# Designs tried in a protein design run: designed miniproteins, single chains, continued (4). Part 29

Each design is a single chain, and the fold is of that chain. pLDDT is the mean over its residues in the fold that is shown.

## One batch from the design tools (miniprotein)

Design m12975
Fold by ESMFold2-Fast:
Structure m12975 (fold): chain A 82 residues (1-82)
Amino acid sequence: MLSKEEALAEAERLAEDAVEDAKLAMEYYKKGDILKGTGYTLRAIGDAYGAWLLGKRAGDTTPGRRAFEALRELGLKVEAPA
């Protein structure tokens, strides 16, 4: 198992990947490529949820929560788990 410090570092990394995938999704939607836009949207949501879950295991859900906030600001209809 990852240490709590390693888990938090990986949560931060997944949160960054989620934002990058969401930006790619928005670019593909802008080009009219719905299939690729949807694929990157699902990947972004998965990464954000992974960041939240791994952060929860480390005792800090901040990376995942901020990733979901960033996804919403980019126009995705998503919410962090309550």
Scores: mean pLDDT 82

Design m12976
Fold by ESMFold2-Fast:
Structure m12976 (fold): chain A 75 residues (1-75)
Amino acid sequence: MLSKEEIIKAMIETYKKNKDKSFEERFLAVVNTFLKLIGDKSEDAKSIDEAILKLLSLPEEHQKIFLEALKEGNF
């Protein structure tokens, strides 16, 4: 697994690359990037609802990393 700092950096960079897109597209890009970085081998989430369900199914430690990335990245 990548370090927490590397995951947060990658999420912020993904958000920046998608700033000109809709909120849904930006959110999906960030969530799918996060899931891949923590080693989730499932297919990419295609809707906000699917992305939220995937996040809620993660161990608490991974959920905390995601929340910290949101706090630090000002998404």
Scores: mean pLDDT 78

Design m12977
Fold by ESMFold2-Fast:
Structure m12977 (fold): chain A 91 residues (1-91)
Amino acid sequence: MKEEAKERFERAVERLREAGLEEVAEEIERETEEAVRLAEEQGNELLATAALYSGAAAALFALVQAGETSLLPEAEELYEKAKKLAAEAEA
């Protein structure tokens, strides 16, 4: 699951860069990498995976806001995955 989440995150951030939203991509990447680092320091792989899906969702929501509305269902799917994994990480 972490490998899939990382691939989804990297692809979403790359889409932001391709759309010319480089500053937004850099901000989301920085915030997501910090969240993943903190989760990994705690040994919490579920929380690290949740952070990656959350970052991917944020990137896709930024693309939707920029006019790529076809990405909304994917953004919502990744956001829901992040929420579920974060809840499991607390259990």
Scores: mean pLDDT 85

Design m12978
Fold by ESMFold2-Fast:
Structure m12978 (fold): chain A 81 residues (1-81)
Amino acid sequence: AGLLGTQAYQDFVQRMYDIADQLKSQGLTDQSQQVRDAADNGDLTKIGKIARDLKKQGYTEQSQQLLSAMAEYFEGVAEAA
């Protein structure tokens, strides 16, 4: 809950929305909505699950984009702490 009000988390949510828009453009509408819902709820575990499921379906680049955005967020939080 406390993370949702930080600039770092807001930047992460915007990055998740950008990735979700790309997924929707590729016809991955359900995955796009799941990414948005997980980002809105602060559910980083769910985002990791979505990335793994995408990789299993052959969407390796999309999986890497989600995991890279999560890594950048964790690095930013660690640097700010």
Scores: mean pLDDT 81

Design m12979
Fold by ESMFold2-Fast:
Structure m12979 (fold): chain A 85 residues (1-85)
Amino acid sequence: MEEEYNKFMKELDQLTKEIEELKREAAEVSKDSTILEMLDQGLETLEKARKALEEGNFEKAEKYFSEARSMHLAAKDLLEREKAS
């Protein structure tokens, strides 16, 4: 079993949990549906990353993971700004 594969799968699982947690928080406190839509897109993109990893396409998996992480960070920033308003 490849250590790099196992580590990347763990990172995918961790980011999935973080997005799901942020989505639950946003559903409770946010008035902006755009945040929820962005988080849903992030989860869809992580599924694409997982499939690419299963196919052995690490470059494609890393690109999708990076894209999903950017969506998570953007959604988190938007939610924090809304909460501070």
Scores: mean pLDDT 82

Design m12980
Fold by ESMFold2-Fast:
Parts: C-alpha cells; sequence; structure tokens
Structure m12980 (fold): chain A 87 residues (1-87)
C-alpha cells in the first residue's frame, strides 16, 4: 500500500540521517545512537512484512518513540557541544 511504502521510505531516511549524525558523535553517545539505529532497522523489517493496517500502525507508533529518543540524544549531544548549530 502507499502507506506501507511511505513508512518504509521514512524509516530508510531516518536510518541514513541517524548514521550520519552518529558519525559526528563521541564513542559513548555513538554506541547509544547505534542501538536506536538497530531498532529502526528491525522496524523496517517489520514494516516490510506487515500484512494489516494494525501491524503498520504498531510499527509507526514504535518508530515515533525511537525518533523521540534519538532527538533527545542528539539534543543532549548538541547542548554539550555548543559549537554545533541546529538548523
Amino acid sequence: SAEKEALIQRLEKAIADAEHVASLMDEETRARMEELIAEMRRLKEEAEKAQTPEQLQAVEARFQEVGRRMEELFREHVRRNPHLSLP
């Protein structure tokens, strides 16, 4: 479905963006970000295998939670490194 394809594309972009951001982080923060990236990769596999709207909604809810955790981690990193500007 269009919704499934859109969700997979959003997950792909989020994974790529997170990998780029992780490459700029210190070792400890990078390890935490890599755990969240691994979770996003599992969500992408679940989305690809989803057969029902309910399964897609479950993936979407978990994706939003992982995204929130990634944003918190990134904000903590930027706050501790004030020379990094947010757009």
Scores: mean pLDDT 84

Design m12981
Fold by ESMFold2-Fast:
Structure m12981 (fold): chain A 94 residues (1-94)
Amino acid sequence: ISEEVKEKIGEILEEMVRRATLEAARAYGSDRAALDATLALVYEFASKVYKAESVEEAEKIKKETLARMEELGAPASVKEIVEEAAEKVKKLLE
C-alpha cells in the first residue's frame, strides 16, 4: 500500500485511540484495571491494523478485537469507535 494511504490510516487510528480513551475513562471512572485492559485492546488493534496489507486482514483483526472486547465486557461506545475505525481503514485498503 502507498505511503499516502499509510498516513491516512495513521490519522484514523490516532483519532480512534483519542475517542476510545475518552469513552473508556467515562465508562470505567475509577476502575483502572478495566480501563487499562480495554485500552490495551484498543492499542493492540491500532498496531495490528496499521500493519494490515489487505481488507481481509483488517476484517480479521476487527473481528478478533471485537470478540475480545465482548469477553471483557468493554463499553458499547468503545466497540462502536473501533468498528468505525476498522471500516474506514478497510475502505482505504481496497
Scores: mean pLDDT 85

Design m12982
Fold by ESMFold2-Fast:
Structure m12982 (fold): chain A 86 residues (1-86)
Amino acid sequence: MELVKEAGRLAREAAKLVATHTTDPGALGLATSAAGAGTFAEMTGDGESAVGAGQSAVEAGRRAKNEEALKLGEEALKLGKEALEK
């Protein structure tokens, strides 16, 4: 449960960085998906939502060319996957 909540939190942080530093509609759409899935993961402890949030955050960071957002998304994805293995 804690891993899922941390993954959701990191994905939301990545989404905020993307939203603050880009005007690309595709990156903003992915950031919105990451924020929504991350919030759901934090509220429900759903590991699949945490993985989805991490995936969207990684793609948003990559598209926005924001290295910090990409790293946060990669960590969120890692923690979400670890939660599903338990």
Scores: mean pLDDT 83

Design m12983
Fold by ESMFold2-Fast:
Structure m12983 (fold): chain A 62 residues (1-62)
Amino acid sequence: SEKDKYYEKIMANSKLSEEGKKKLEAFYEELKKDPSLSPEAFALRLIGEELDLELEEKKAQE
């Protein structure tokens, strides 16, 4: 699926920790339950969540 390809690409390029990647996977599982999302909207939501998780991990190191 187009959505699965976006997820795989984002995950492969992500700098998240193992814990952060598990959180992103959980977000992906919830997001793919919404059939109204276009593949492009789906990708945008995943990219936004990945960035938010990176910011959270950066804060935890302060």
Scores: mean pLDDT 81

Design m12984
Fold by ESMFold2-Fast:
Structure m12984 (fold): chain A 66 residues (1-66)
Amino acid sequence: ASEEDRQKILEGARKATSGSEAAAVGAEARKIGNEKGARTAFEIARQRGSGPLSEEERERIAEALE
């Protein structure tokens, strides 16, 4: 996948406010073949559900996407 696609997904991760948004980030990461990023985002989404993400959780998703 392109670097622009990766940057867009990374920005989405940093702006994610809920588990549902984290799941959306995970789906996009999987589409570009970033299985590590997808798995991390889906794990956080499952644990939080519709609940708010902490800043540390957003950072974990972003780190896994890089």
Scores: mean pLDDT 80

Design m12985
Fold by ESMFold2-Fast:
Structure m12985 (fold): chain A 61 residues (1-61)
Amino acid sequence: MTDEEVADRIVRIFESRASGLTREQALAVREDIVASMRGEGFPEELVRRTERRLEQIVERN
């Protein structure tokens, strides 16, 4: 699985679960995901794109 495919799966899982989380919990999970992706050496552009996608999901809920 490519880094981009992993990021897409992360976003889909987050989106499906975000509706069951408070805004505070969703923001905390987003921060953990972004930190984990950086720690695992994902490309910075992909991390930034994923962070924006997760932020948009939180804003919609």
Scores: mean pLDDT 82

Design m12986
Fold by ESMFold2-Fast:
Structure m12986 (fold): chain A 118 residues (1-118)
Amino acid sequence: SVEELYEKAKPNIEETLEEEAAKTSKEEALKDLESETLLGKLRGVAILAYKVAKGEISLSKEELELVLKNLEELSETDNISDLLVVLYSVDQLLTVYPDNEELKKLKEKIKKKIEELL
């Protein structure tokens, strides 16, 4: 199931993002969202989501809209490992923005896509 796969992946995602976030500023992560590569955008989104959930940074309305746009684009990938990082990022943002309808819809979309790829 998606839930079982996600729970198994979480510790490795968390460890990787703890290391990457420690050496990456909010400004650098926002710049990664302008990357021409899907991997660069994924890294930027994941680091921003991690830092927000840990209370290390806050996002302006415009910065959150940019993150949401990148999450929507990243949700179109057929790579399960990347989709698990996107799902983790959405879940982290939902801890700070629990009533955000776009994040809730993205979570359901990503979960459905992972199920379809299994």
Scores: mean pLDDT 89

Design m12987
Fold by ESMFold2-Fast:
Structure m12987 (fold): chain A 95 residues (1-95)
Amino acid sequence: SIKEEVLKKIDEIAETAKEIARSTVDLMVQQGLISEEEGQELLDQILSDIEREKKTIKKIAESSPEEDWENILNIGYNSFRQLMRSYGLPDIPDL
């Protein structure tokens, strides 16, 4: 169903965002742009924000009629992309 596919896609978007965050922070540390300690703190903040956003979008989806779920997926994409941009991270691709 659209409902099951949208919930699964929200999880996939969140996991992709986390992978981008981990790889980008790791690269910043490897290049000496930030320390290992600063990198860990930054990553923890980003991962926490991603998890919070995922839970928020899923709650919105669960409380919404099925006819809105395609729009909720688009809101999810936009929300995660805005979050990534706020940290200066690469945008998530279309999944």
Scores: mean pLDDT 85

Design m12988
Fold by ESMFold2-Fast:
Structure m12988 (fold): chain A 105 residues (1-105)
Amino acid sequence: MTQELLKARLVDFLVGLGIPLPLAEKAASYIVEELEGKEEKLLLALEKLDKALKGEATLSDEDVESVAEILAALKKYDEALYQKVLDMLEASNPKLAERLKKALA
């Protein structure tokens, strides 16, 4: 149940950034498998990320680390897709993208 919910939320996130549905579904499946056991933490981070992208919240350092784990798993799956997602996040919220890049280093 929690893994299926995380996959659905990851697909929604990627599609919201303009990633085609079939590619978003494959990437989400990979991320869920790579990050097994962290589903609750990642779901909370994705919910807060959605609010932050709408200007409704600020992410904690722990939330940024959780989102960075998602992006690191995406990079292992497809580095070009990872770069595209990071570029889209930077276009939407440059300050958050800077925090994510620092967490990924």
Scores: mean pLDDT 84

Design m12989
Fold by ESMFold2-Fast:
Structure m12989 (fold): chain A 71 residues (1-71)
Amino acid sequence: MDEELARKAQEEKVLIGGFPDVKEALEKLKKALEEEGKEYKVLEETEDYVVLETSLNENTKKKQTIKLLKV
């Protein structure tokens, strides 16, 4: 396993959540981000998972990655 990638993921704060309905979870997350005025980008969207990127760290220009999994 690539320990370098694991350390970068911790630094970039990858958030992972399990949801029974990923599409509903994505829609709620989009609304929450839009209400906060945060920019987001959907990197990948499927029936079983969604990967989304958002700008939570304005000062560092670092991006937050959020992964939603169907459980």
Scores: mean pLDDT 67

Design m12990
Fold by ESMFold2-Fast:
Structure m12990 (fold): chain A 87 residues (1-87)
Amino acid sequence: MEKEQEEVAEEIRKELRELGIEDEELIEEMAEEAKRLTRLTKLIAEGDEEARKEAEELRPRIGELQARIAEELGDADTAERLRASLA
């Protein structure tokens, strides 16, 4: 469990750095949310309905992080559309 969660976090960090994201705080925030979502996905597979609700509550947070990543890559239009879809 811990190893799988950390492997997901490291893969996210690697992918974002390879895309040219230099904002280390943004990379770490996305990695932590991905790690949390991975944990919740395991609990949902075990029938935990509270974990399902928590995962849905994380969707707007993940979407905001995706919008910030788009801004960092210079795609402000995509960032605005992502934020609009979360409202």
Scores: mean pLDDT 79

Design m12991
Fold by ESMFold2-Fast:
Structure m12991 (fold): chain A 100 residues (1-100)
Amino acid sequence: MSLEELLRRLAELLKSTGDPELESIADIALKLLESGTSREKLAKALEALGAAIVDLFARQGRLDLAARLSELGGRAHEAILAGDLETARELVEEMLELAE
């Protein structure tokens, strides 16, 4: 699965929560990805989706998962900015496995 496909799956997961704030963030990220898959757009989509997934688990009292997702999201964001899309893909895949 590509980094773009994994980011779209994160957005779908957030939309499935029924939380209007998380759904709004997911919709913004999806529109950004539809406008193109440049490094800058991938990084912005991950930043928004990563922050939202961290907030979701923090609000559920899953603080250890929230902290781990924050770490993975930050590392994935750095990897995208460095042009290491394969490392970013692997990190986002791990985020999805933890969140699902």
Scores: mean pLDDT 86

Design m12992
Fold by ESMFold2-Fast:
Structure m12992 (fold): chain A 85 residues (1-85)
Amino acid sequence: MVSEEERKYLESLSLDELMGLAYYHRLLTIRYASLGTEEGLKKAQYHLDVMKEILEILKKRGAPEEVIELVERLVKESQRVIDYS
């Protein structure tokens, strides 16, 4: 679950910074899900939730379609990793 303070922080970031964070949280989602532990899955879900929040911010800002599609793909691929863990 993403905190209100963390959401406000994300809303303060540039497009390039949000994209960098999306890739970072994708990497952590995969790493934690691959642990096969309950704690790992909880951490993976948190990082996926941050990526979903980044996607919503990008949509609200009217980011280019290719950027939105890229982050949507990262979210879907990350969700699949959790679902098959």
Scores: mean pLDDT 86

Design m12993
Fold by ESMFold2-Fast:
Structure m12993 (fold): chain A 75 residues (1-75)
Amino acid sequence: EQRQEEILELLRKKGPQTVKQISDELDLKQSTVSYHLKVLEQEGKVISYKVGRSRKYELSIDEAVKDLKAAVERV
């Protein structure tokens, strides 16, 4: 589960990323990153779309809204 949180934080900080970019940033195998991204996508926390030959992943609207709400509630 911890690696999934690291992926979500990376997407919050840097925006849409490919499996390779996440793998390089977190020093994880691409297969490990792909597995966690698939789980997160199934949970509705991440969405994916194709850009040319690459697939990018980003936070879902629901997850982005939760981040904004949490920030407002902490003020």
Scores: mean pLDDT 75

Design m12994
Fold by ESMFold2-Fast:
Structure m12994 (fold): chain A 86 residues (1-86)
Amino acid sequence: SQEELRKQLELKIVSAEMLVIAAEVSLELYKKGIQSKEEAQAEIEAAREALEEAKELLKKLENPSEEDKERLEELEERIRELEKEL
């Protein structure tokens, strides 16, 4: 149902937000020489995958909220910044 899709989207956005934070931490650890570039890249790729899954769920909604769209755009920007710093 559309209601179930909305709940799944909300959960996926929250999960993507948590993965972006993990990727930001991982990139900082890479810059400090504590983690490998490969480990930081894997965390950023995980965040990217979660964002793409959330975007696909948003596309299935008949009336997506502007708030949900803005949250996904903010996550996209943060991930792009992480990808540039690798």
Scores: mean pLDDT 89

Design m12995
Fold by ESMFold2-Fast:
Structure m12995 (fold): chain A 104 residues (1-104)
Amino acid sequence: MAEERLAILREEGERIRAVFEQSVKDLKDAAEKAYRDGGIEASKKAVEEQLNKGKQDLEAEYARLAEATGSERMAQSTLDSGLNQLKKTAEEILKKLEDEAKAR
């Protein structure tokens, strides 16, 4: 393989990972802040808004990966995996906050 193509693939992979990690952090921070300000209903809304933002951010990285690889199928698979993990993280955050709300 050409060195340039390998470097681009590594950069896109690292970028996708960074965007994913930031999206997870944003979900946790937004959910906890909303919970303090407005309880579980506010947290559910904040999580939905952050999931939508995280989806858009990951879709932008998907577009770059598709250009770099020339393979929409590989890029889509990576995006689908990332979105599934982000959704599971959001569900875990909400469950933890719901348990907190019941303990009040």
Scores: mean pLDDT 77

Design m12996
Fold by ESMFold2-Fast:
Structure m12996 (fold): chain A 77 residues (1-77)
Amino acid sequence: SFFEKLEEILKDVSQEELEKNRPLMEEVLYLLREALAKGKISKDEAKKLYLEFVEALVKGDEKKVEEIINELKKLLE
């Protein structure tokens, strides 16, 4: 399930790392909610993008994080 995959990605992440990434996580959740509300993305696509985003964050893949944020912003144009 989505939650099982999310838990697996986050299992080794400290509370400090989660707090450090909170602003980016909140921005992406906002963009996903807006895209869903406007019919620009399906619920399943939103779940996949969020899992990919969280995995990139915990691995420190700054390029992938920025790519996902920019993709979501383009959907809302």
Scores: mean pLDDT 82

Design m12997
Fold by ESMFold2-Fast:
Structure m12997 (fold): chain A 94 residues (1-94)
Amino acid sequence: SSEDEAMFNRIRALLFEAERAAARGDYATAAAHLAQAREQALKLGEESENPIESLEAIITLVEHFAAESTDPRLRAGLRALRDELLAELARLRA
C-alpha cells in the first residue's frame, strides 16, 4: 500500500542518516537512527496490512545496507538490527 511504501521509504531514509552519521564518526547519532529504524519496522509489523511481507522487505533493505557498508562498527549495528527483525518475523510466523 502507499502507507506501507511511505513507511519503508522513511526507514530507508533513517538507514542513510545512520550511514552519514557513521561517516562523520558520530556513532551515537548513527545508533539513534538505527534505533528509530527499529521502532518504525516494529510498528510496520504491528500496523501493516501484510506484516510478514513488510518485515521481509525491511530485513532485505537492512541486509543490503550491511553488505554495502565498509564501516565495521556500522555493519555490526545493521546486523544487530537485522537479527532483532528476524526474531520479530519468527514471532509473527508462530
Scores: mean pLDDT 88

Design m12998
Fold by ESMFold2-Fast:
Structure m12998 (fold): chain A 100 residues (1-100)
Amino acid sequence: MEEIKEIFKEVMEKIVEEYEKKTGETFPEEDVKEGLERLLKSVEEAFKAFEELKKTDPEFAAEIEKKLEEAKKKFEEKKYEEAMKLFLEAFREALAKAKA
């Protein structure tokens, strides 16, 4: 789980960098930091939900784990936008299932 958090942070930083290169705009450092902190807090909450899911619905937890592994693979391929999409989908599904 710590490895996934670190990868997610790096993906976020790369997406911001690519956006700045494409648009010629720069984000204020404080806005980037606050955005990252909010996302990391949501990721931490999603991982707590995911750990609970491993106990209550192991089959569904395995599906979430597959998405996290696919996101890691996309990160290794430098497909940062695809990696981000997969991370966000996995986190949303874990939180939605825990709330249901």
Scores: mean pLDDT 74

Design m12999
Fold by ESMFold2-Fast:
Structure m12999 (fold): chain A 87 residues (1-87)
Amino acid sequence: MAEAEELLKKGQELAAQGNYDEALEHFKRAAKLYAELGDKSGVAEALALIVGVYRRQGNYEEAERLMREAVPLIVAGKLKEAAEVVL
């Protein structure tokens, strides 16, 4: 429970410092844990943070790809498949 939330918090701290690669690793780990827990809202939050990092890096193609591929899977409840798209 707390582990996935702590990964999001640490990722947000790293992103605020401009350490985007480490932030992405933390958010991707959080997405995987939320998917294993069946937490649809947690997977969606982790995805939004990952997309936000890619946009800040100017990687708009990856941000768009992740939204296009992962959002339908989250909506359908295919959370493990959604987490695999962002990993």
Scores: mean pLDDT 85

Design m13000
Fold by ESMFold2-Fast:
Formats: C-alpha cells, structure tokens, sequence
Structure m13000 (fold): chain A 91 residues (1-91)
C-alpha cells in the first residue's frame, strides 16, 4: 500500500468519525479514530511523517470532541489521545 493510499484511508476514517459523533454513535466514532491512528502509524513507518502528523493531530481533536459529547467514552478517548501523542513524539 502506498503512503497516498494510507493517507486517503486515514482521512476517510476521520471523516466517518466526525459523522458518527454528529449522529450520536460514540462507539463507531471511537473505532474510526482508532483506525486513523493505526493508519498514521503505518504512514510513519513508510517515512511520510508530514501526513502522519496531520492525521494524528486531527485524531486528537476528534478524540477531544468524542470526550465532550460522549462522557461514557472518556477513558477510551484518553487512550486514543495518549497513543496519538506517543506516535507524534517519535516523528
């Protein structure tokens, strides 16, 4: 898979996460943010640090929105933020 294909899939996951947050589906929103973070880790492994950084920063902001709108998911969303920050620190 090319870095372009990984970036496109990561952005699609982030867009789906935004939609699920708006629809009140916190569980699916969480799953899509987690998927985007995993794809960003793959982008990092391919040396596409700029695309990885962009995806991770957007994933952190979406995880914060998820925490605000779905308080029951705060522990899981904190896990997403910590994972994304950990990858960002290695870029």
Amino acid sequence: MTSEELYRKAKESLEKARRYIEEGNGKKAYEEVARAIKLAEELKKLGDEESAREVLEEAIELAKELMKKHPELVPKAIGLVLRAIGILEEL
Scores: mean pLDDT 88

Design m13001
Fold by ESMFold2-Fast:
Structure m13001 (fold): chain A 62 residues (1-62)
Amino acid sequence: SLEEKLERLRRQSLINREIAARIVLEAGYPVLREFGQLTPEDEAVIAEIKADLERIEKELEK
C-alpha cells in the first residue's frame, strides 16, 4: 500500500540521516578539533547534530 511505501521511505531517510550524522561526529569533527580551533558556530552545529542523532536513534528503536 501507499502507506507501507511511505513508512519504508521514512525509515530509510532516518537511517541515511543517522549514518551522515555519525560520519560527521565520529570522523569529521574530531579532526577539526585536533588541528583547528572550533568556532562557537561550529560547536553549536555539533550540538544540533548530536541532538538530531539522539532523536533519530530513539525513533529507529520503535
Scores: mean pLDDT 79

Design m13002
Fold by ESMFold2-Fast:
Structure m13002 (fold): chain A 102 residues (1-102)
Amino acid sequence: MSPQQLLEEFRQKVQQILEELRNAKSPEEAMKAVDELVRVLGEFLAQMRPYLTEDQYAELERVIQKLVIETRLYVSENDIESLVKVVEQGVAEIEAIVEEAI
């Protein structure tokens, strides 16, 4: 799979998870969506490894780690509005890093 295809699949999966978060009616539904997001972020980082320099990979890993910490924090506080905002911001940073690299 090309890095461009990996980025497009990542975008589609994240968009679906953001819709699940916006439509979450319980803390349990929000937690499930965050668990799926963390899985998708980890898979994307692993899949992108062969296409990135050491410095680019380190930057992507840092942004993903920060996003995971922030999403876990906001879901634990049941702050869905802040959760959606940090996911949107973190994904934009991830996309910028990857698009600059490929």
Scores: mean pLDDT 87

Design m13003
Fold by ESMFold2-Fast:
Structure m13003 (fold): chain A 139 residues (1-139)
Amino acid sequence: MNEFAKIVLEAAEKVLELAKEAGFPEDRIRYLELQLKRIKELIESGDPLDLARAVHLTVQAIYDVILEARRRGDKEAEQKALDILTEFVDKVAELVSPEEKARLQALVDGIKAATDEAELRALFEQLSNELVRALSKIL
């Protein structure tokens, strides 16, 4: 397993643990457990395209947890999910060029500032694409 794959897996595991600790509904926990299982299978394949899919699923899981925390008014769970996102992106940023690091950090800052769900979704889609682009240069 390469360093990027370890960073992806760690973020996916942390966001599932957060959802459990925050008392998310059982159906949401089961959904996140199935996503983590799929992420592990994609990483274990060793295929760069499967690793890109694992990145998309991990970013989606973080987005879903932030969105659910916001809808529930759970500010602590929202902040912890943003902290997981920040750590995930900062670890990836150490593997990329200074220009790519700046773009990734700007997207995280935008996500933290986003008050509109449509803006949040668009920023997460941009982040997912930038992370996959970063992956293509590391492999």
Scores: mean pLDDT 87

Design m13004
Fold by ESMFold2-Fast:
Structure m13004 (fold): chain A 74 residues (1-74)
Amino acid sequence: MLREVAEELLDLLTERISKLTGKKPDEEQERMRERIIEETVENMDEEEFELLKLALEALREGKTFAEIAEELEA
């Protein structure tokens, strides 16, 4: 589940950024995405995993980045 949550979160973030900017991620951003997922899966503790799940649910609900940041600080 950890890798799946990280992948879905990054995919939703990438889609939202692409819609806001009108640009798709380039090859460098795609390589960074895979590296971020690997690092996240290898080093994430239980508290960080809960924050990641909260961010994912907020993105699924269509919340803004500001609203997501507020929820993660709670």
Scores: mean pLDDT 70

Design m13005
Fold by ESMFold2-Fast:
Structure m13005 (fold): chain A 71 residues (1-71)
Amino acid sequence: SMEEKLMQELLRKSPELAREYGRKVTEQTISQIPDEEVAKKLREKYLKQGGLTRTEAKKIVEEYKKELEKK
């Protein structure tokens, strides 16, 4: 998507800036999850890969919203 193209361009020009952006998106996405245990597991998993892309972050939020609707 357009957002992933932007991330790819940032990675090409500044790997450090791209990494910081990925980390920021990961932190913001995880902070929206009220379950501390789930948040901790996701943080550990995705920080190992250098953070989340915006598309990956959106999918995680959508899946979590779906689980909340089941409760």
Scores: mean pLDDT 68

Design m13006
Fold by ESMFold2-Fast:
Structure m13006 (fold): chain A 83 residues (1-83)
Amino acid sequence: ATPLSDLEVAILETLGKAGPGQGLSAAQIARQLGQSQSTVRRHLARLEARGLVARSRDARGRTVYSLTPAGLAALRARHAEEA
């Protein structure tokens, strides 16, 4: 399997910090990480294709992304390698 990039790990960490059931927009993630929305959307598409993030809509109809159980497991595995 293709390993996670450092930016993809940072996206998963940002989603994990939002808490269970909370989604973040690509704009919110981009702001938190100092990245362009286009860069974040490209990595979110890859993470969604791998089942590591889920795309949904919030109460205002905005597209938001949340961490899946598989995404949380991948993030924990990555941090265990760096510990």
Scores: mean pLDDT 78

Design m13007
Fold by ESMFold2-Fast:
Structure m13007 (fold): chain A 76 residues (1-76)
Amino acid sequence: SSSRSHRLMDEGMRLAKIGDDYAKQGNYEEASKKYYEASDLFDEAARVSPDPQLSDAYRKGSDELRKKGDKYKKLA
């Protein structure tokens, strides 16, 4: 469903931005948590999106956010 996919993506982007803000503050534990939450939402958006191009973009976003989460978890 496009509406569900878009809502999941919007929430994921919001959490990723909060993660960026925590990272800028040096709060790496909270940054990591937000990036993992955002990654999970992007992964779900990819699974429920009927558009193959959007699904691919969401999966790439999920992978990138997962890598950020891993990076900041190591710094915490």
Scores: mean pLDDT 89

Design m13008
Fold by ESMFold2-Fast:
Structure m13008 (fold): chain A 62 residues (1-62)
Amino acid sequence: MMDQIQRDIDISMLQMQISVAKLEIENLEKKGDTSPETQERIQQLQEEIQQLEEEIRRLQEA
């Protein structure tokens, strides 16, 4: 029931965090750096995006 406004705010913040993570991945990929460290960072960002998407899904299901 409560709170539709808070839910919309939370979803918007999570979407912003996803956008930032995606931009970081894009920047890392544009560098052409195939080092293990860069690949691990990209994987961490992908995991973060998945967690944020799951949180959005939970908020939408509430």
Scores: mean pLDDT 80

